# Designs tried in a protein design run: designed miniproteins, single chains, continued (4). Part 91

Each design is a single chain, and the fold is of that chain. pLDDT is the mean over its residues in the fold that is shown.

## One batch from the design tools (miniprotein)

Design m15158
Fold by ESMFold2-Fast:
Structure m15158 (fold): chain A 91 residues (1-91)
Amino acid sequence: SRLDELLAWLEKEMQELLSKAKTEEEKEKIRAEYEQQVEDIRTSESAFHIYEQRYRNMRLLDLYKKVAAEKGPEAGTQAVWEQIRQEAALG
């Protein structure tokens, strides 16, 4: 589901932050913030939609960076616009 995909992304973001954290205090804060984000998404339709939009934007940015690094910035831009068109056609 879209919810499961969104939550999987947030867990991945948390893991990346944890890998950069140097103290147990920082790690505890990161985990607490993740748990609060998950609760917000599960209990608020508005929060769900805001995070879904952020996730989509992050995926598009990652796509741009990957394609631009391999084929240049123009190709990266074209890949992003093509993905937006494809997503619009699917829903």
Scores: mean pLDDT 85

Design m15159
Fold by ESMFold2-Fast:
Structure m15159 (fold): chain A 82 residues (1-82)
Amino acid sequence: HMEEIRRLGEELIEAVRNGDYETALKKARELADAIPDPLLGTQLMVRTLADIVAVEFGEITPEQAAKDLEAAVERVLRDVEA
């Protein structure tokens, strides 16, 4: 449900912001499983992995990755309720 997606999204974003990628990957998987549309869940998981890789290679900051994932989670919430 929406509340679970929002909570897991917040936990994912906080983990990414803090550089806790083990927790971020765990939360991304839980979030993908909570999303009713498997394509949206897969897209969010792929985006999370891409953002983590980009931070590790110095392409973006953890804060930029967190903002990208905030926007992605809000898009999922809109699409699930649409």
Scores: mean pLDDT 84

Design m15160
Fold by ESMFold2-Fast:
Structure m15160 (fold): chain A 77 residues (1-77)
Amino acid sequence: SLALEAARAFIEMARDAYKKGDFEKAQEFLDIASKLLKVKEVTPEQEELLRKMIEAAKAKNYDEALELGRKVVEQLE
């Protein structure tokens, strides 16, 4: 699923942040990933946001991926 792919990307970003000693950022990435792993259904709008997050993560634009992730998890609450 797209949410699972996004969660995987955030876990990878968390690992990179942890290796750099940025434990706060690593925890934030893991928190977003854990919320994404609990997602069973997504709206078309959420699907578009998830695609943009995955693309930002692939481009190593972690700050953009993080902002998009915050927007998605806010919509899930």
Scores: mean pLDDT 80

Design m15161
Fold by ESMFold2-Fast:
Structure m15161 (fold): chain A 70 residues (1-70)
Amino acid sequence: AEYKVTAKEDGTYKFEVIDGPSGEISNVQEVKAKAGETVTFKFESKSGKPATLKVTNLDTGKTTYLPVKN
């Protein structure tokens, strides 16, 4: 699956999958983006179970939570 997040501010964005089944989900990525730029995160779950994508701007500390599907 592919998820798109529009950056509100310049910074390094960290993508983490949380609330997923233990050992089935692993996707931690960091991407540098500018304000208004669309950042794409690819997620693949082994189980097809729902999880949460945590997106953090490491420069500002702002965090957004998105539901993710297989």
Scores: mean pLDDT 69

Design m15162
Fold by ESMFold2-Fast:
Structure m15162 (fold): chain A 80 residues (1-80)
Amino acid sequence: SAKINDLIEALKADPTDKETIIALAQAFKDEGEYAKAYYLLQVAKKSPEDAETLIFAAKSTPNLPVTEDQVEQLIQDLAA
């Protein structure tokens, strides 16, 4: 979607922007892309300084059994 593409470009401009990461994860969740949101958030937690890995994660489509609740929990953890 256009919104997701805009958020990915914002992430490329500032990969340390926590608000952009959370907004992108919420956008993925809203489109039912739970595994994608979860993977992005996990990378942001483990490697917050690795811009290349974070951008790669934002463009990845992992096939993982992830629930909406798991994504919400990880968003809350990152937002704190």
Scores: mean pLDDT 81

Design m15163
Fold by ESMFold2-Fast:
Structure m15163 (fold): chain A 72 residues (1-72)
Amino acid sequence: SAEEEELKRLHEETGELQRRLAEALATASEEQREAARAVLAAGEAEVAATKDPLEAARTARRTAEEALRAAE
């Protein structure tokens, strides 16, 4: 289904963003690392509060992207 395809895509994109985030954090300033961790903590709490797997996956992907932006 389209929903299953979107879920798979979001999962793959999130994994890629998380790998890039790990690389960015290795060379980030202390301020950038703290900002990225704050984004991750807030997003993780939102994902944990979300019962719909597709909405949770969208939140996780958005969180990873925002954290990466903070780390860069």
Scores: mean pLDDT 88

Design m15164
Fold by ESMFold2-Fast:
Formats: C-alpha cells, sequence, structure tokens
Structure m15164 (fold): chain A 132 residues (1-132)
C-alpha cells in the first residue's frame, strides 16, 4: 500500500541519511505522490533518465524553485537505488532481487555517465530535505 511504502521509505531515509522523521516522511510522500501520478504500467527506470537528473547536471539543486516534483523525487530514488543493497531495495520497493539488481545497475550507470558521484547526490538530497 501507499502508506506502507511511505513508512518504509521514511525509516530508510532516517537510517541512511540521518534525517529527522518529519523531513524523511516529506521526501517519502513526495516519492509516492510522484509514482502515483505516472501512467499504469510505468517503468520506474524512466525516473532514472538523464532528464530526471538533468537539473543537477545544470547546477540546479533539487531544492531549487525551478526543480519539478518529479525531478526532486527522481534524485532521491537514484540515490537510494545507487546506495542500498539489492536485498534492501527488494524489501523497500516490493520488487524481486533480480529487478533490484537491474535498477541499481541502471542508477549507477546514470550517475557514472552524468559524471556525478554518490557523495554529490547525497549532498543534493540533504539540501532538498532542508527545503521541505
Amino acid sequence: SDEELIEKLTETLQKVLGLPRDKARAIAELIVETRKALPPGYDPRALFSPQGVAALLAGISPAHSKATPGQRAATVEVYLYATLSPEELAELFGISLEQARAYQLTARNILKNAGLTVEQLKEEVLRLAESL
């Protein structure tokens, strides 16, 4: 359910980013609302497109007023898929271990091709959290 995913995302964001619960929940709700706005049968890897992270590449923080909700959510999801273990991703998103590995490879390749480090992406996610 949406609430189950929000709670799992909230707990994960508190654990991996050290966010207070209110900030973690605001990001979790942003992710779930963004996913719900997508067409049925949506491939979550579309959030990992170069266009999803293009604002960061242009030096635009996801906390910036010009960042769309979709770009903000995509930044956090790419960070989670790049950094969590496949087992943690499978439990978090209710996907198979095989899908988790495939999505992680996609997220890591997007960061590599964009010339972004995981550390830079973490800083942008923390900046987004402070703006919420």
Scores: mean pLDDT 78

Design m15165
Fold by ESMFold2-Fast:
Structure m15165 (fold): chain A 70 residues (1-70)
Amino acid sequence: SKADEIEAEIKRLLAELIEAIKNKDYEKAKEIEERIGQLLEQLDQVDSERAQKLGIELQEEVLKVLQEVE
């Protein structure tokens, strides 16, 4: 489904975002965050509940990584 494709791309980008944060590549991290935001908006149009759940999961994973680098 389109929702499955969007979620898979978001999860791939999350892995890249985590690596960018760990490498302190904040310019790349910002670009990836903007792309994830666009994909979450697309997912919300297709499956709002799934977008909301994934958005929470993404915030939790990013916060964990930020605590490790600060």
Scores: mean pLDDT 85

Design m15166
Fold by ESMFold2-Fast:
Structure m15166 (fold): chain A 69 residues (1-69)
Amino acid sequence: MEELREKAEKLREQAEKLQEQAKTAEDSAKVARDAGDEFGYANAQSVAETLRKQAEELEREAERLEEEL
């Protein structure tokens, strides 16, 4: 049980880091938009979306592991 809890905690920590990276990408997208860089804006948005999806998947896996505790 402790091993499952430890794995869930690590998954949540990884998800949190991905969310922070997504926030940074979103901030970069806003800077690009303000500068009129449409390609930079689109690329930063795609990166942010990908990171958020990955974070959500890790959170769901952590929740499943916690339910088995």
Scores: mean pLDDT 83

Design m15167
Fold by ESMFold2-Fast:
Structure m15167 (fold): chain A 104 residues (1-104)
Amino acid sequence: MSVEEQFNALVRELLSTMLSPEEVDELLAGRVPESLAALSELDRVALVSRLLGAAIRWAKDNKLSEEEVEEILEKLRELALKLGVDEDVVESLIKKAKAVLASL
């Protein structure tokens, strides 16, 4: 499975309880669904944090290479920015996620 397919599968699995398949596809195409745009900044940060935590666990469980992990984290950074999370907050969350992955 390509890194892109792996990322898309992870996002679909995690958001399937919140979003329709069509809304997930819209988000992956770079458009923020109205349901996510209505979230508070705190709720968007919490969502990104949960996605990062799941990505770290998934990467560890599937023994992803350092290169594959960096690619997934970069895709998550792009997604978080599209969701309107501040760049400084996104960088802080990514740094934290990398530290957790390195410690496990």
Scores: mean pLDDT 78

Design m15168
Fold by ESMFold2-Fast:
Structure m15168 (fold): chain A 100 residues (1-100)
Amino acid sequence: MAEYEEHRKKVLEEIKKEIEEMLGEPLNTAEKVKRYVALLLAKELGVPVEEFEKMSVEELREKLIEIGGEEATKAGAEFLAEVLKEIGASDEAIAMAKEI
């Protein structure tokens, strides 16, 4: 059990670093969570991030479902919410991740 908790903590720290490098700032607000998702979609589809930044959370969710399917999108949203909780992000940021 201890090994699992230590491994999980290391993975979360690595993911936090990758997110902060991609976003250029700490992932601690709802607006930054939405921007991070827009950046992920821009990278995956090879489209300028500005195309996704103007979309609503619902529209971003629909695009994620088109790419990876509903199950993968829900799993990704739950995982992102867990990462945000572990790094001490705001309740609004965690709620934004769960809404996707």
Scores: mean pLDDT 76

Design m15169
Fold by ESMFold2-Fast:
Structure m15169 (fold): chain A 59 residues (1-59)
Amino acid sequence: GPEATQTTTFPDGRSASTSQRSLDYNKQAKKLMDQGFSPVEVGELAREAIENKKDIPIP
């Protein structure tokens, strides 16, 4: 199965594996692509969500 290659510590003091975070973003990205967004547009939305510490907006 997918193992975490890296552990990230969040500003609030909690930590999470990179693989867990990647799975969450991958699920949100798939939903956006199902809505007709291109992979490039999904990547841009994901980047903005990460920068703003928010989830990717899913309609």
Scores: mean pLDDT 59

Design m15170
Fold by ESMFold2-Fast:
Structure m15170 (fold): chain A 64 residues (1-64)
Amino acid sequence: AGAAAARQARLARLAELLGLSDKEREEIARDQAAAKTLPADLPDDQKAKLSAERRRKEEEAKKK
């Protein structure tokens, strides 16, 4: 636990994504493009806010 451990985990994940094979990157890019992936270095609070706002807009649009 701790900020240092969390930061190290995020950097490790980003490095893995960048180091993936071409085929794996294409599959991930395809899936993430559909989900509108956010940058890994984006703060958690901003990610939560953006997700909540997108969800709200989609919910309202769907209900009309």
Scores: mean pLDDT 60

Design m15171
Fold by ESMFold2-Fast:
Formats: sequence, C-alpha cells, structure tokens
Structure m15171 (fold): chain A 102 residues (1-102)
Amino acid sequence: MYGEAEVDVELTRPDGSVRRERLHFKPEDTPENVAERIARLAREHGATRLRVRIRGKLTPQDIGDFLRALAEALEKYMRLTRLDVRLTSPDEVEIDAEVELP
C-alpha cells in the first residue's frame, strides 16, 4: 500500500555537527505535515544543510508533492538556497537541501 515510507533526516550545522532523525510517513500523514516537521527540526538544530532519504513505494506524484511541501516548509522557517533530488533506487529518493537561517 502506498502512503507508508521511512524518512531519514540528516541535519548539518555550519560547524559540521550532524543530528540524525528518523520519521515514519504513515497513511494518515500528509506530505505537508512531514515536511513541516523536518523544517522545524532543521530550524531548531540550526542546520544549513539537510539530507532527506525516503524509502518506500513512491509514485512520481508522491515525490513531487513531497518536494513541493518540503520547499514551502523550508522557505517558511529559513531561506532555501539549493535543492537537489536523486532517485537511488525504484523505492528510494535522496533530497539534499541548503538553507540560510534568518
């Protein structure tokens, strides 16, 4: 069933220190809810670089919706300066983002 995915988040501060979080994308979660949580964690950590790995059965629509939601959430709390996306397998996508703190 689509709508369940593992989301691994790596948050890097300007000093190179890294915080890792694992989120689970559940059927009741929206892309907006998960993206908002990631953006808040990045803001709280003072991260300037994020790596997000999503593992699960993902359609192109699911990937697109999540990328849009993530970009919107990051812009709400920080300034998004770079966003790169890679499909690493049929069931895994990696997103690298760079942000500026306000």
Scores: mean pLDDT 79

Design m15172
Fold by ESMFold2-Fast:
Structure m15172 (fold): chain A 100 residues (1-100)
Amino acid sequence: AEKLYEEGKKAYKEGRYEEAEKLFREALKKAEEEGASPELLARIYVNLAKALYELGRYEEAIRYAERAIELANTIEDEIESGVLQLEAAVVITIARKALE
């Protein structure tokens, strides 16, 4: 899961948002199958939401960002939890504005 997540982040940084979405979805599937940490799952959901936002898929971006917040609430590291919640909240805010 981690390798696909890192590949997805690289694709996102390079503006390849459709490729980033596919890589993040594959990372998510493997992370869930492997019982990955809530932190890794939350990171994947946040970055998938960001990719969906860039693709104009605002309702999907909101759903994945909301899921990231739910997962972040289970993370014991308050700083990591807070950063992930903030990143997800930003995606929700800008996507809601785009939907009017």
Scores: mean pLDDT 86

Design m15173
Fold by ESMFold2-Fast:
Formats: C-alpha cells, sequence, structure tokens
Structure m15173 (fold): chain A 112 residues (1-112)
C-alpha cells in the first residue's frame, strides 16, 4: 500500500542518515580525535536498534551489513558465542566492548 511504501522510504532515509553520521564519526576517529572505546560505543548504539541495551544476532548481522561489512551466519554465531559470556543469547555493551578490544576479534572475523 502507499502508506507502507511511505513508511519504508522514511525508515530507509533515517538509516542512510545514521550511516552517513557513523561514516563521519569513523573519519574523525581515524584522525585520532577519539579513542577506540568511543568508536565501539558509537557502533553499539548504532547496532542497538530497539534501544534495550543488548544486541541480538539479527541486530549484529544487520548492523555490520549496514556498515558495508556483511557477516556470514557462521561469523555472527561465532562472534555471539565468544562475546556472550553469561550465556543469555544476547550481547551486552560490556560484553561486546570486551570482545572487540581483544586480539580475538581479528582471529574470529578473518578465520571465519
Amino acid sequence: SKEKLEEAIKKMKELAAKIKSLEELLKIANSKDVTRVQQLYLAFRFFDKDGDGTLSAEELREGFEALGWPLSDEQVESLIKRADKDGDGVISEEELLAFLTSEELQDELIKG
């Protein structure tokens, strides 16, 4: 319907604006104006679409895809398994930051 199409267009425009803002923030971060911890915090806030302070497998997959780094289902599952230290099936901000600041992120994403 026309209303569904208008809502979809609005959501796509909002997502494009968020991606553009994140790209500008990443450019600033690459100039050493912000710490890696601040970069990861901003990425977490971008991935956390429902604002509940946790990330699901779907939110991680969609977030990485939106950043132009699409992850395979196997890579998403592996990342969750390694980051989810309390076994609740979702990743908290603290768990994601601990994982992303470790050397294990490079091994997990490169080795698949």
Scores: mean pLDDT 61

Design m15174
Fold by ESMFold2-Fast:
Structure m15174 (fold): chain A 91 residues (1-91)
Amino acid sequence: MKVRIRVVTDDGTVVAEFTATSPEEAYEGVLSKLKPQLDEETAEKLAESARRLVQKLIERKAQVGESRVSGPIETPDGTKTYSVAATVLAS
């Protein structure tokens, strides 16, 4: 399954976008793109959310165009909130 991963701020700004074919690729992709931009704790929480979203899409045999979104993930200082969206792409 091919999945588009987007990490967005609460105002809708896309801070990372890539495609993954497994939960592990989604996790690694989020970490590699966000560790330079964010604190480690927030980057890891977003990466774990991406992994879980992709896993859930696989488990439910999600169709092309089906999406899942994480709950909000706030930075430790409370200044920013992020979420992860995962959307199934055509193979």
Scores: mean pLDDT 83

Design m15175
Fold by ESMFold2-Fast:
Structure m15175 (fold): chain A 83 residues (1-83)
Amino acid sequence: MSPIEQAIKLAQSMSVDELEKKVEDYIKKAEDAIKKGDIESASEHLGKAQIYLSALGIKDPAKAKELRPKVLELKKKVDKGKK
């Protein structure tokens, strides 16, 4: 199943509040993993955050826009850890 197909299914089955909580939860897990030097776990949690953020963007584009900069900042940190 593609990431966009997963995002569509999540948008259909979850509320805006549930999607926002999932994005925030995976952001926190990714930040914690980065602090521990666990780049593999950080990358996995970031991937989940991106899928839930995409689902949130389908239901509430404005709310997704507010959370997107934080997800992008985490992506930069994960990418630097891999390089």
Scores: mean pLDDT 82

Design m15176
Fold by ESMFold2-Fast:
Structure m15176 (fold): chain A 57 residues (1-57)
Amino acid sequence: SLNPFEQQLIDEAEKLLKTKSEEEVIEYLRNKLIDMGLPEEVARAVAEYAVERAKER
């Protein structure tokens, strides 16, 4: 039921959490989303959302 972009971010967060801290994963995804053109505050919120969803799996 998630769109492909959201699913891809959650899958990436899940993989990264296997070797990195939650904070490191959020920062990595935030920077990636900023590079894609998202505003900083939106990028952080989306990164935090993806990490929370990955942790619930």
Scores: mean pLDDT 83

Design m15177
Fold by ESMFold2-Fast:
Structure m15177 (fold): chain A 78 residues (1-78)
Amino acid sequence: MENVERSARLHREGVEAFRRGDYETAARLFKEAVELDPEDSVSWRNLARAYERLGDRETARRFLERARRAEERERRRL
């Protein structure tokens, strides 16, 4: 699926940005990834980590909740 492939590419770019300490770029890329694939729990979790690094703990907490919900749905639909 086109959206899932694009989401996976954005997630990889976000991980690279995060690794080099570019948390603002990482947050933007992970946000685009979850917009294309809202069930990607890993991208939601990484988006939360990026926001925590940017000092926005409240937004990070909300994204972490989204990650947990997506992960729970993935486990149920094994």
Scores: mean pLDDT 83

Design m15178
Fold by ESMFold2-Fast:
Structure m15178 (fold): chain A 67 residues (1-67)
Amino acid sequence: SEEEKKRRVEELKKRILDLISKLNDPNLTVEERHQLTAELQKLIAELKKLVNEDEFEEIYREIAKEG
């Protein structure tokens, strides 16, 4: 449904912002950084599957503004 899709997009946005925040920690190990980066890439790929290219660009700009 449209409501389910919108809910999933908002969930993914929040998770992406949380991961970006965690990646800003200067005390992360190389292994932790690789793991968090891989998780971030996975969430971005999931978001791209749910939205069209124009919607993705708008969401990505909003994420960049908040991070």
Scores: mean pLDDT 83

Design m15179
Fold by ESMFold2-Fast:
Structure m15179 (fold): chain A 87 residues (1-87)
Amino acid sequence: MEFVWRIEIELSEEELELVKEAAKEAAKEVQKRTGVNIEVEVEYKDGVLTITVTFKDELSPEEASELLHEFLKVFGEKLKELREKAE
């Protein structure tokens, strides 16, 4: 199952690297907690940030929704931590 977010945003190369690192760390953390194989891809083109989250395992819609919420929560926490360290 695949989820895609598209965000119109201006990002510096440094900010894009923080987003990529946060997404990677969030995927690893959720995978460690749940055992579900999670792949994340981050692309930035023409002022549009695209984040793609792929669950490789067979999941119910409810399970996929719960994992997605957990991923977004961890991603936000990791992004905040990385931004605070950059300041």
Scores: mean pLDDT 79

Design m15180
Fold by ESMFold2-Fast:
Structure m15180 (fold): chain A 77 residues (1-77)
Amino acid sequence: AAADALFEKHPDDKEVLEAAIRHYYAQGDYEKTVELAEKAEELGIELSPETLRIVADAYEKLGDKEKAEEYRKRAEQ
C-alpha cells in the first residue's frame, strides 16, 4: 500500500507512521495497526492522543483489554 511504502522509506516520520496506523485501522487490519504502534514505541515516537485512541480500539478488537485500557489512559494525558 502507498501508506506502507511511505512508512518504509521514512520509518522515523511521526506523520507518516500515524497515517499508516489510521489507514490499516480503517481497513480492519488490527494486527498491523498495533504492530505499527509497537514500532513507534521502539523508535521513541510519541503518538498523538487521536492515534492512541485508534490503537486502543484495535487492541480491544483483538481481545487485549489490558493494552486497550493502557492506550486509552495515555490518550487522556
Scores: mean pLDDT 78

Design m15181
Fold by ESMFold2-Fast:
Structure m15181 (fold): chain A 79 residues (1-79)
Amino acid sequence: MEKLREEAKAALEDAKKAKKEYEKYKKDPSAYTKYAAAGVRLIGASTEGYIVLRRAKELGDEEAQKIAEEAIKIAGGKV
């Protein structure tokens, strides 16, 4: 369970960083390549979040589920 919670926290951290970059570069037309890269990172973070969420549900780890759901929501996914 601890490893799964660490994986969930990593996904959440990635989602937060990617979201911050996406919002920053969204306002700057000259940074369109960085904006696109941040968008790809958000997709990656949501995918990682869904994988962790599925495993957390199978194991009944409510803490990991909550963290993974937060990561997915920040990345623009649905839970």
Scores: mean pLDDT 80

Design m15182
Fold by ESMFold2-Fast:
Structure m15182 (fold): chain A 81 residues (1-81)
Amino acid sequence: SRSMLESVELDVEFAQKNPEEFKKQVERGVKNLRKLGVPEEEIEKYRELMEKMIEGKATKEDLEELARLVERILRRVMEQL
């Protein structure tokens, strides 16, 4: 299986090549996160990091922060099952 960081790095390439489709995926993701009860502060951080990817401004530290954020969200969701 791919690590979360590897998945995020692939998303950078996709975001740069397909910004409109990536924006649609991000908005769908945001709606799902909100439905799952993820705190709004974490959703806003997710949006900020995704916008940096679209703009080509994401640093390695930003991608690592996004990977950690997604892992935290997945753990919280799994605990609610």
Scores: mean pLDDT 76

Design m15183
Fold by ESMFold2-Fast:
Structure m15183 (fold): chain A 65 residues (1-65)
Amino acid sequence: KEELRQKLIEKAKELGVSEEKAQAFADYVIENPDASIEEMIEFALSLGVSREKARILALYAKGLL
């Protein structure tokens, strides 16, 4: 869980996502490991992350789960 959270935060920061938004996305993925790619994208969009970055993050997260 801890390593997964840190990897998601680092990937989001690499994409230019703020640390607060990166943490919120990582926490969402950890709490919702069965979430679909579309659900992860919608959550990231709700944080103000662009669709392109949201898609990259969702695919990366699914690869780690």
Scores: mean pLDDT 82

Design m15184
Fold by ESMFold2-Fast:
Structure m15184 (fold): chain A 59 residues (1-59)
Amino acid sequence: GPPLSPEERERGARSLREALLAGGASEAQADKGATDVLAAPTEREAMAAAHRALTEAGV
């Protein structure tokens, strides 16, 4: 997919972190998920990282 802007990556990472914590994930799981999204070079990889984090946290 298209490359994400830094602002879009930060917003996505923050939203994922908030969703993980609201769903009962640990702070470590939420931080890892956010970091993985921030490190993703494309939207596709960011979405894959977010999906993986949510699945692993049971959210």
Scores: mean pLDDT 80

Design m15185
Fold by ESMFold2-Fast:
Structure m15185 (fold): chain A 66 residues (1-66)
Amino acid sequence: SMVEEEIRRRVEERRRRAYEAIPTALKNTEQALGTPLDGEEELKKARSAVDASMEHRRRELLERAA
């Protein structure tokens, strides 16, 4: 259905924007802490958190559309 396709599109757009924002967020965190972060480890954690958040959002939107 168009509603499911629209939900998928919006969730993927948010995921993409969130992924693109990760490097800046990590740099801001490093500056706030005054300590270098493990970039690989933090990137992996951030991506996993984004994926979980996007899946939760997709489920919520589908439930509301039903």
Scores: mean pLDDT 79

Design m15186
Fold by ESMFold2-Fast:
Structure m15186 (fold): chain A 59 residues (1-59)
Amino acid sequence: SAAERQEEIQQLWDELTEAVKNNDRDKALEYARRLRELTEPDSPLAIATERLIKTLEKK
């Protein structure tokens, strides 16, 4: 349902934020990739998530 998807998006965003604060790149990438799959394509959140994934994948 839409409500369940919204709750999952919120949880993943919170987990992503914590992983970034902890400099845990592997967990940040995992949460960001899952968040990308749940968000509407071309939404501001999807665009921000994709940009973050590309940044985290650069060594």
Scores: mean pLDDT 79

Design m15187
Fold by ESMFold2-Fast:
Structure m15187 (fold): chain A 68 residues (1-68)
Amino acid sequence: SMQQQLARLDTVLAITQAGIDFLQQLLANYQKNNAPQSVIDNVQRQLQAEQQLLAQIQAQRQRLQSQL
């Protein structure tokens, strides 16, 4: 059902957001400890990719929601 699909997307959104929160904390920690720029850049790229994925999942959820 669409309700079951929405519930699954809500779970995936929660997991993806937790991953973003973790990467943000990791980035802040690396910046605080003066990690090499290459390490900081790598985490920033990962964070950007995860944020793009979150936006895609949110768009999919909104499309399903609009069909209810």
Scores: mean pLDDT 87

Design m15188
Fold by ESMFold2-Fast:
Structure m15188 (fold): chain A 62 residues (1-62)
Amino acid sequence: SSAEAEEILRRAEEFAERYPGSVAAQAALKEVREAVERGDLEGARRTLDNAEAQEATLRAQL
């Protein structure tokens, strides 16, 4: 749905803004946008969830 696509994109944009120096966060935003453009909302959500989990793991190691 358009509402679900908008929510996923908003989350990806907020994530990229939170970590402006993260290549992984910027890559995740690009991949989420491409997946949404294809109508692959499951792929978009998976990409974002994986990127957020990786960032959380990196922060836990500091």
Scores: mean pLDDT 83

Design m15189
Fold by ESMFold2-Fast:
Structure m15189 (fold): chain A 67 residues (1-67)
Amino acid sequence: PVKVIVIEAPPGADLRELALEKARELGLEVVAETEPFPVVLDGETVLAASVVARDADGNEVLIVALE
């Protein structure tokens, strides 16, 4: 199973940079990233950005920053 980490961004934060910073904080290798994209949560459209990272053991970690 893929580990998923979700971060709620403060107003005005760069979602992509927030997700990348979390990967660096956790010592993960960034493999792929996305530009911000819209997602519908509980009927409300919010922006999200995601980073696919890998730990030292080769396990994949998905980091998602939400507006």
Scores: mean pLDDT 79

Design m15190
Fold by ESMFold2-Fast:
Structure m15190 (fold): chain A 85 residues (1-85)
Amino acid sequence: MDQQELETNYELAKTLSDDDIIRIAESSLITAEALKNTPNPTEMARTIRRQLLIIARANIRVLKERRGPDDPTVIRLEKRLKEVE
């Protein structure tokens, strides 16, 4: 499941502009962080958080492939992803 969702989001991200990729990654991480802080999360909340992390990973991967691993925005988003996981 997670692998197919990652591949689907990766394919979609490849069609998007850098600005759209950054916005999607940032908003996905904000929502995932909010869900992480929820006491006694429901099955649905856990599923949504997992999907948001997959979306963030896919978009960050495409941005990294376009800009390289040393790009300040890539470094910032990868750091935020690790903090939210």
Scores: mean pLDDT 85

Design m15191
Fold by ESMFold2-Fast:
Structure m15191 (fold): chain A 90 residues (1-90)
Amino acid sequence: SKIERAAEEVGELVLENAMLPLAYRSIGDPIPPEEAAERVRERTRRLLEMVARGEEEERIREELERLKRESPLAGERAEEAARELREELE
């Protein structure tokens, strides 16, 4: 599915760029790059599923902002994927 592919791409992007501060920021205890990539992959998948279900824009925005705080890079790509998904649904 498009959602699954987008989430996997975001996770891979974060893992490949793990040495850059914008790839991810640990909130609390530091976590390994592989765990960070898995976390952002799952969060991106959930975000895109919310978009596909037509969830309230405010809720989607809140989840996206949480992702952007954890990983600016993942947030930017997830936002692009969400926009593309919305365009297909309209």
Scores: mean pLDDT 77

Design m15192
Fold by ESMFold2-Fast:
Structure m15192 (fold): chain A 60 residues (1-60)
Amino acid sequence: MRKTLVAYIPASVSQEEIDAMIEAVKELLAKRGYRVTEVKIEPDPKDSNWLKVTITYERL
C-alpha cells in the first residue's frame, strides 16, 4: 500500500539545497519505518513562490 507526504519548499532555493532537503525527509521517513519509492517536485499551483514536493512511500 502506497502513501503520500506533501512538503513545501521555497522555489528561490537552489536545486542543491532542494536535493539536501529531500534526503533529510527520506532519512526522517526511514527512521519512522517507511521506504520512499518516488519523489516528485512541481510548482505549487496556488503559489509559484513555493515548490510542492510529493513523496510516495510505503510502510515497512
Scores: mean pLDDT 77

Design m15193
Fold by ESMFold2-Fast:
Structure m15193 (fold): chain A 83 residues (1-83)
Amino acid sequence: EKIVELELEVSPDPASLRAAMDTIGRKAIEEGADEIEIEVDGLKLKAKFDGSDEGMKAIAEAMNAVYESGVPKKVKVTLTVKD
C-alpha cells in the first residue's frame, strides 16, 4: 500500500478551482489511486476510485467548499494506492 499526499492553496475563482480539480484528478490517475481523502475548511471527504464517479464528486464537493468560502483555502489530499 502506497500513500501519496499533496497540498494545494486554492483561490475561490473559477480558473483556480478548475486548475486545482485538474491537478488532483491527474495525480490520482497517474498514481493509480484506489481511494482519495480530501480535507478543506474543516470538511473531510473520502471516496473510492472503483470505476464510479465518487472520487470525482468528492473533488468537486471540495472545490465547491472553497468557492462558497469566498477566500483562499488549503486543500489537503491523501491518495491511497493498494497493491
Scores: mean pLDDT 82

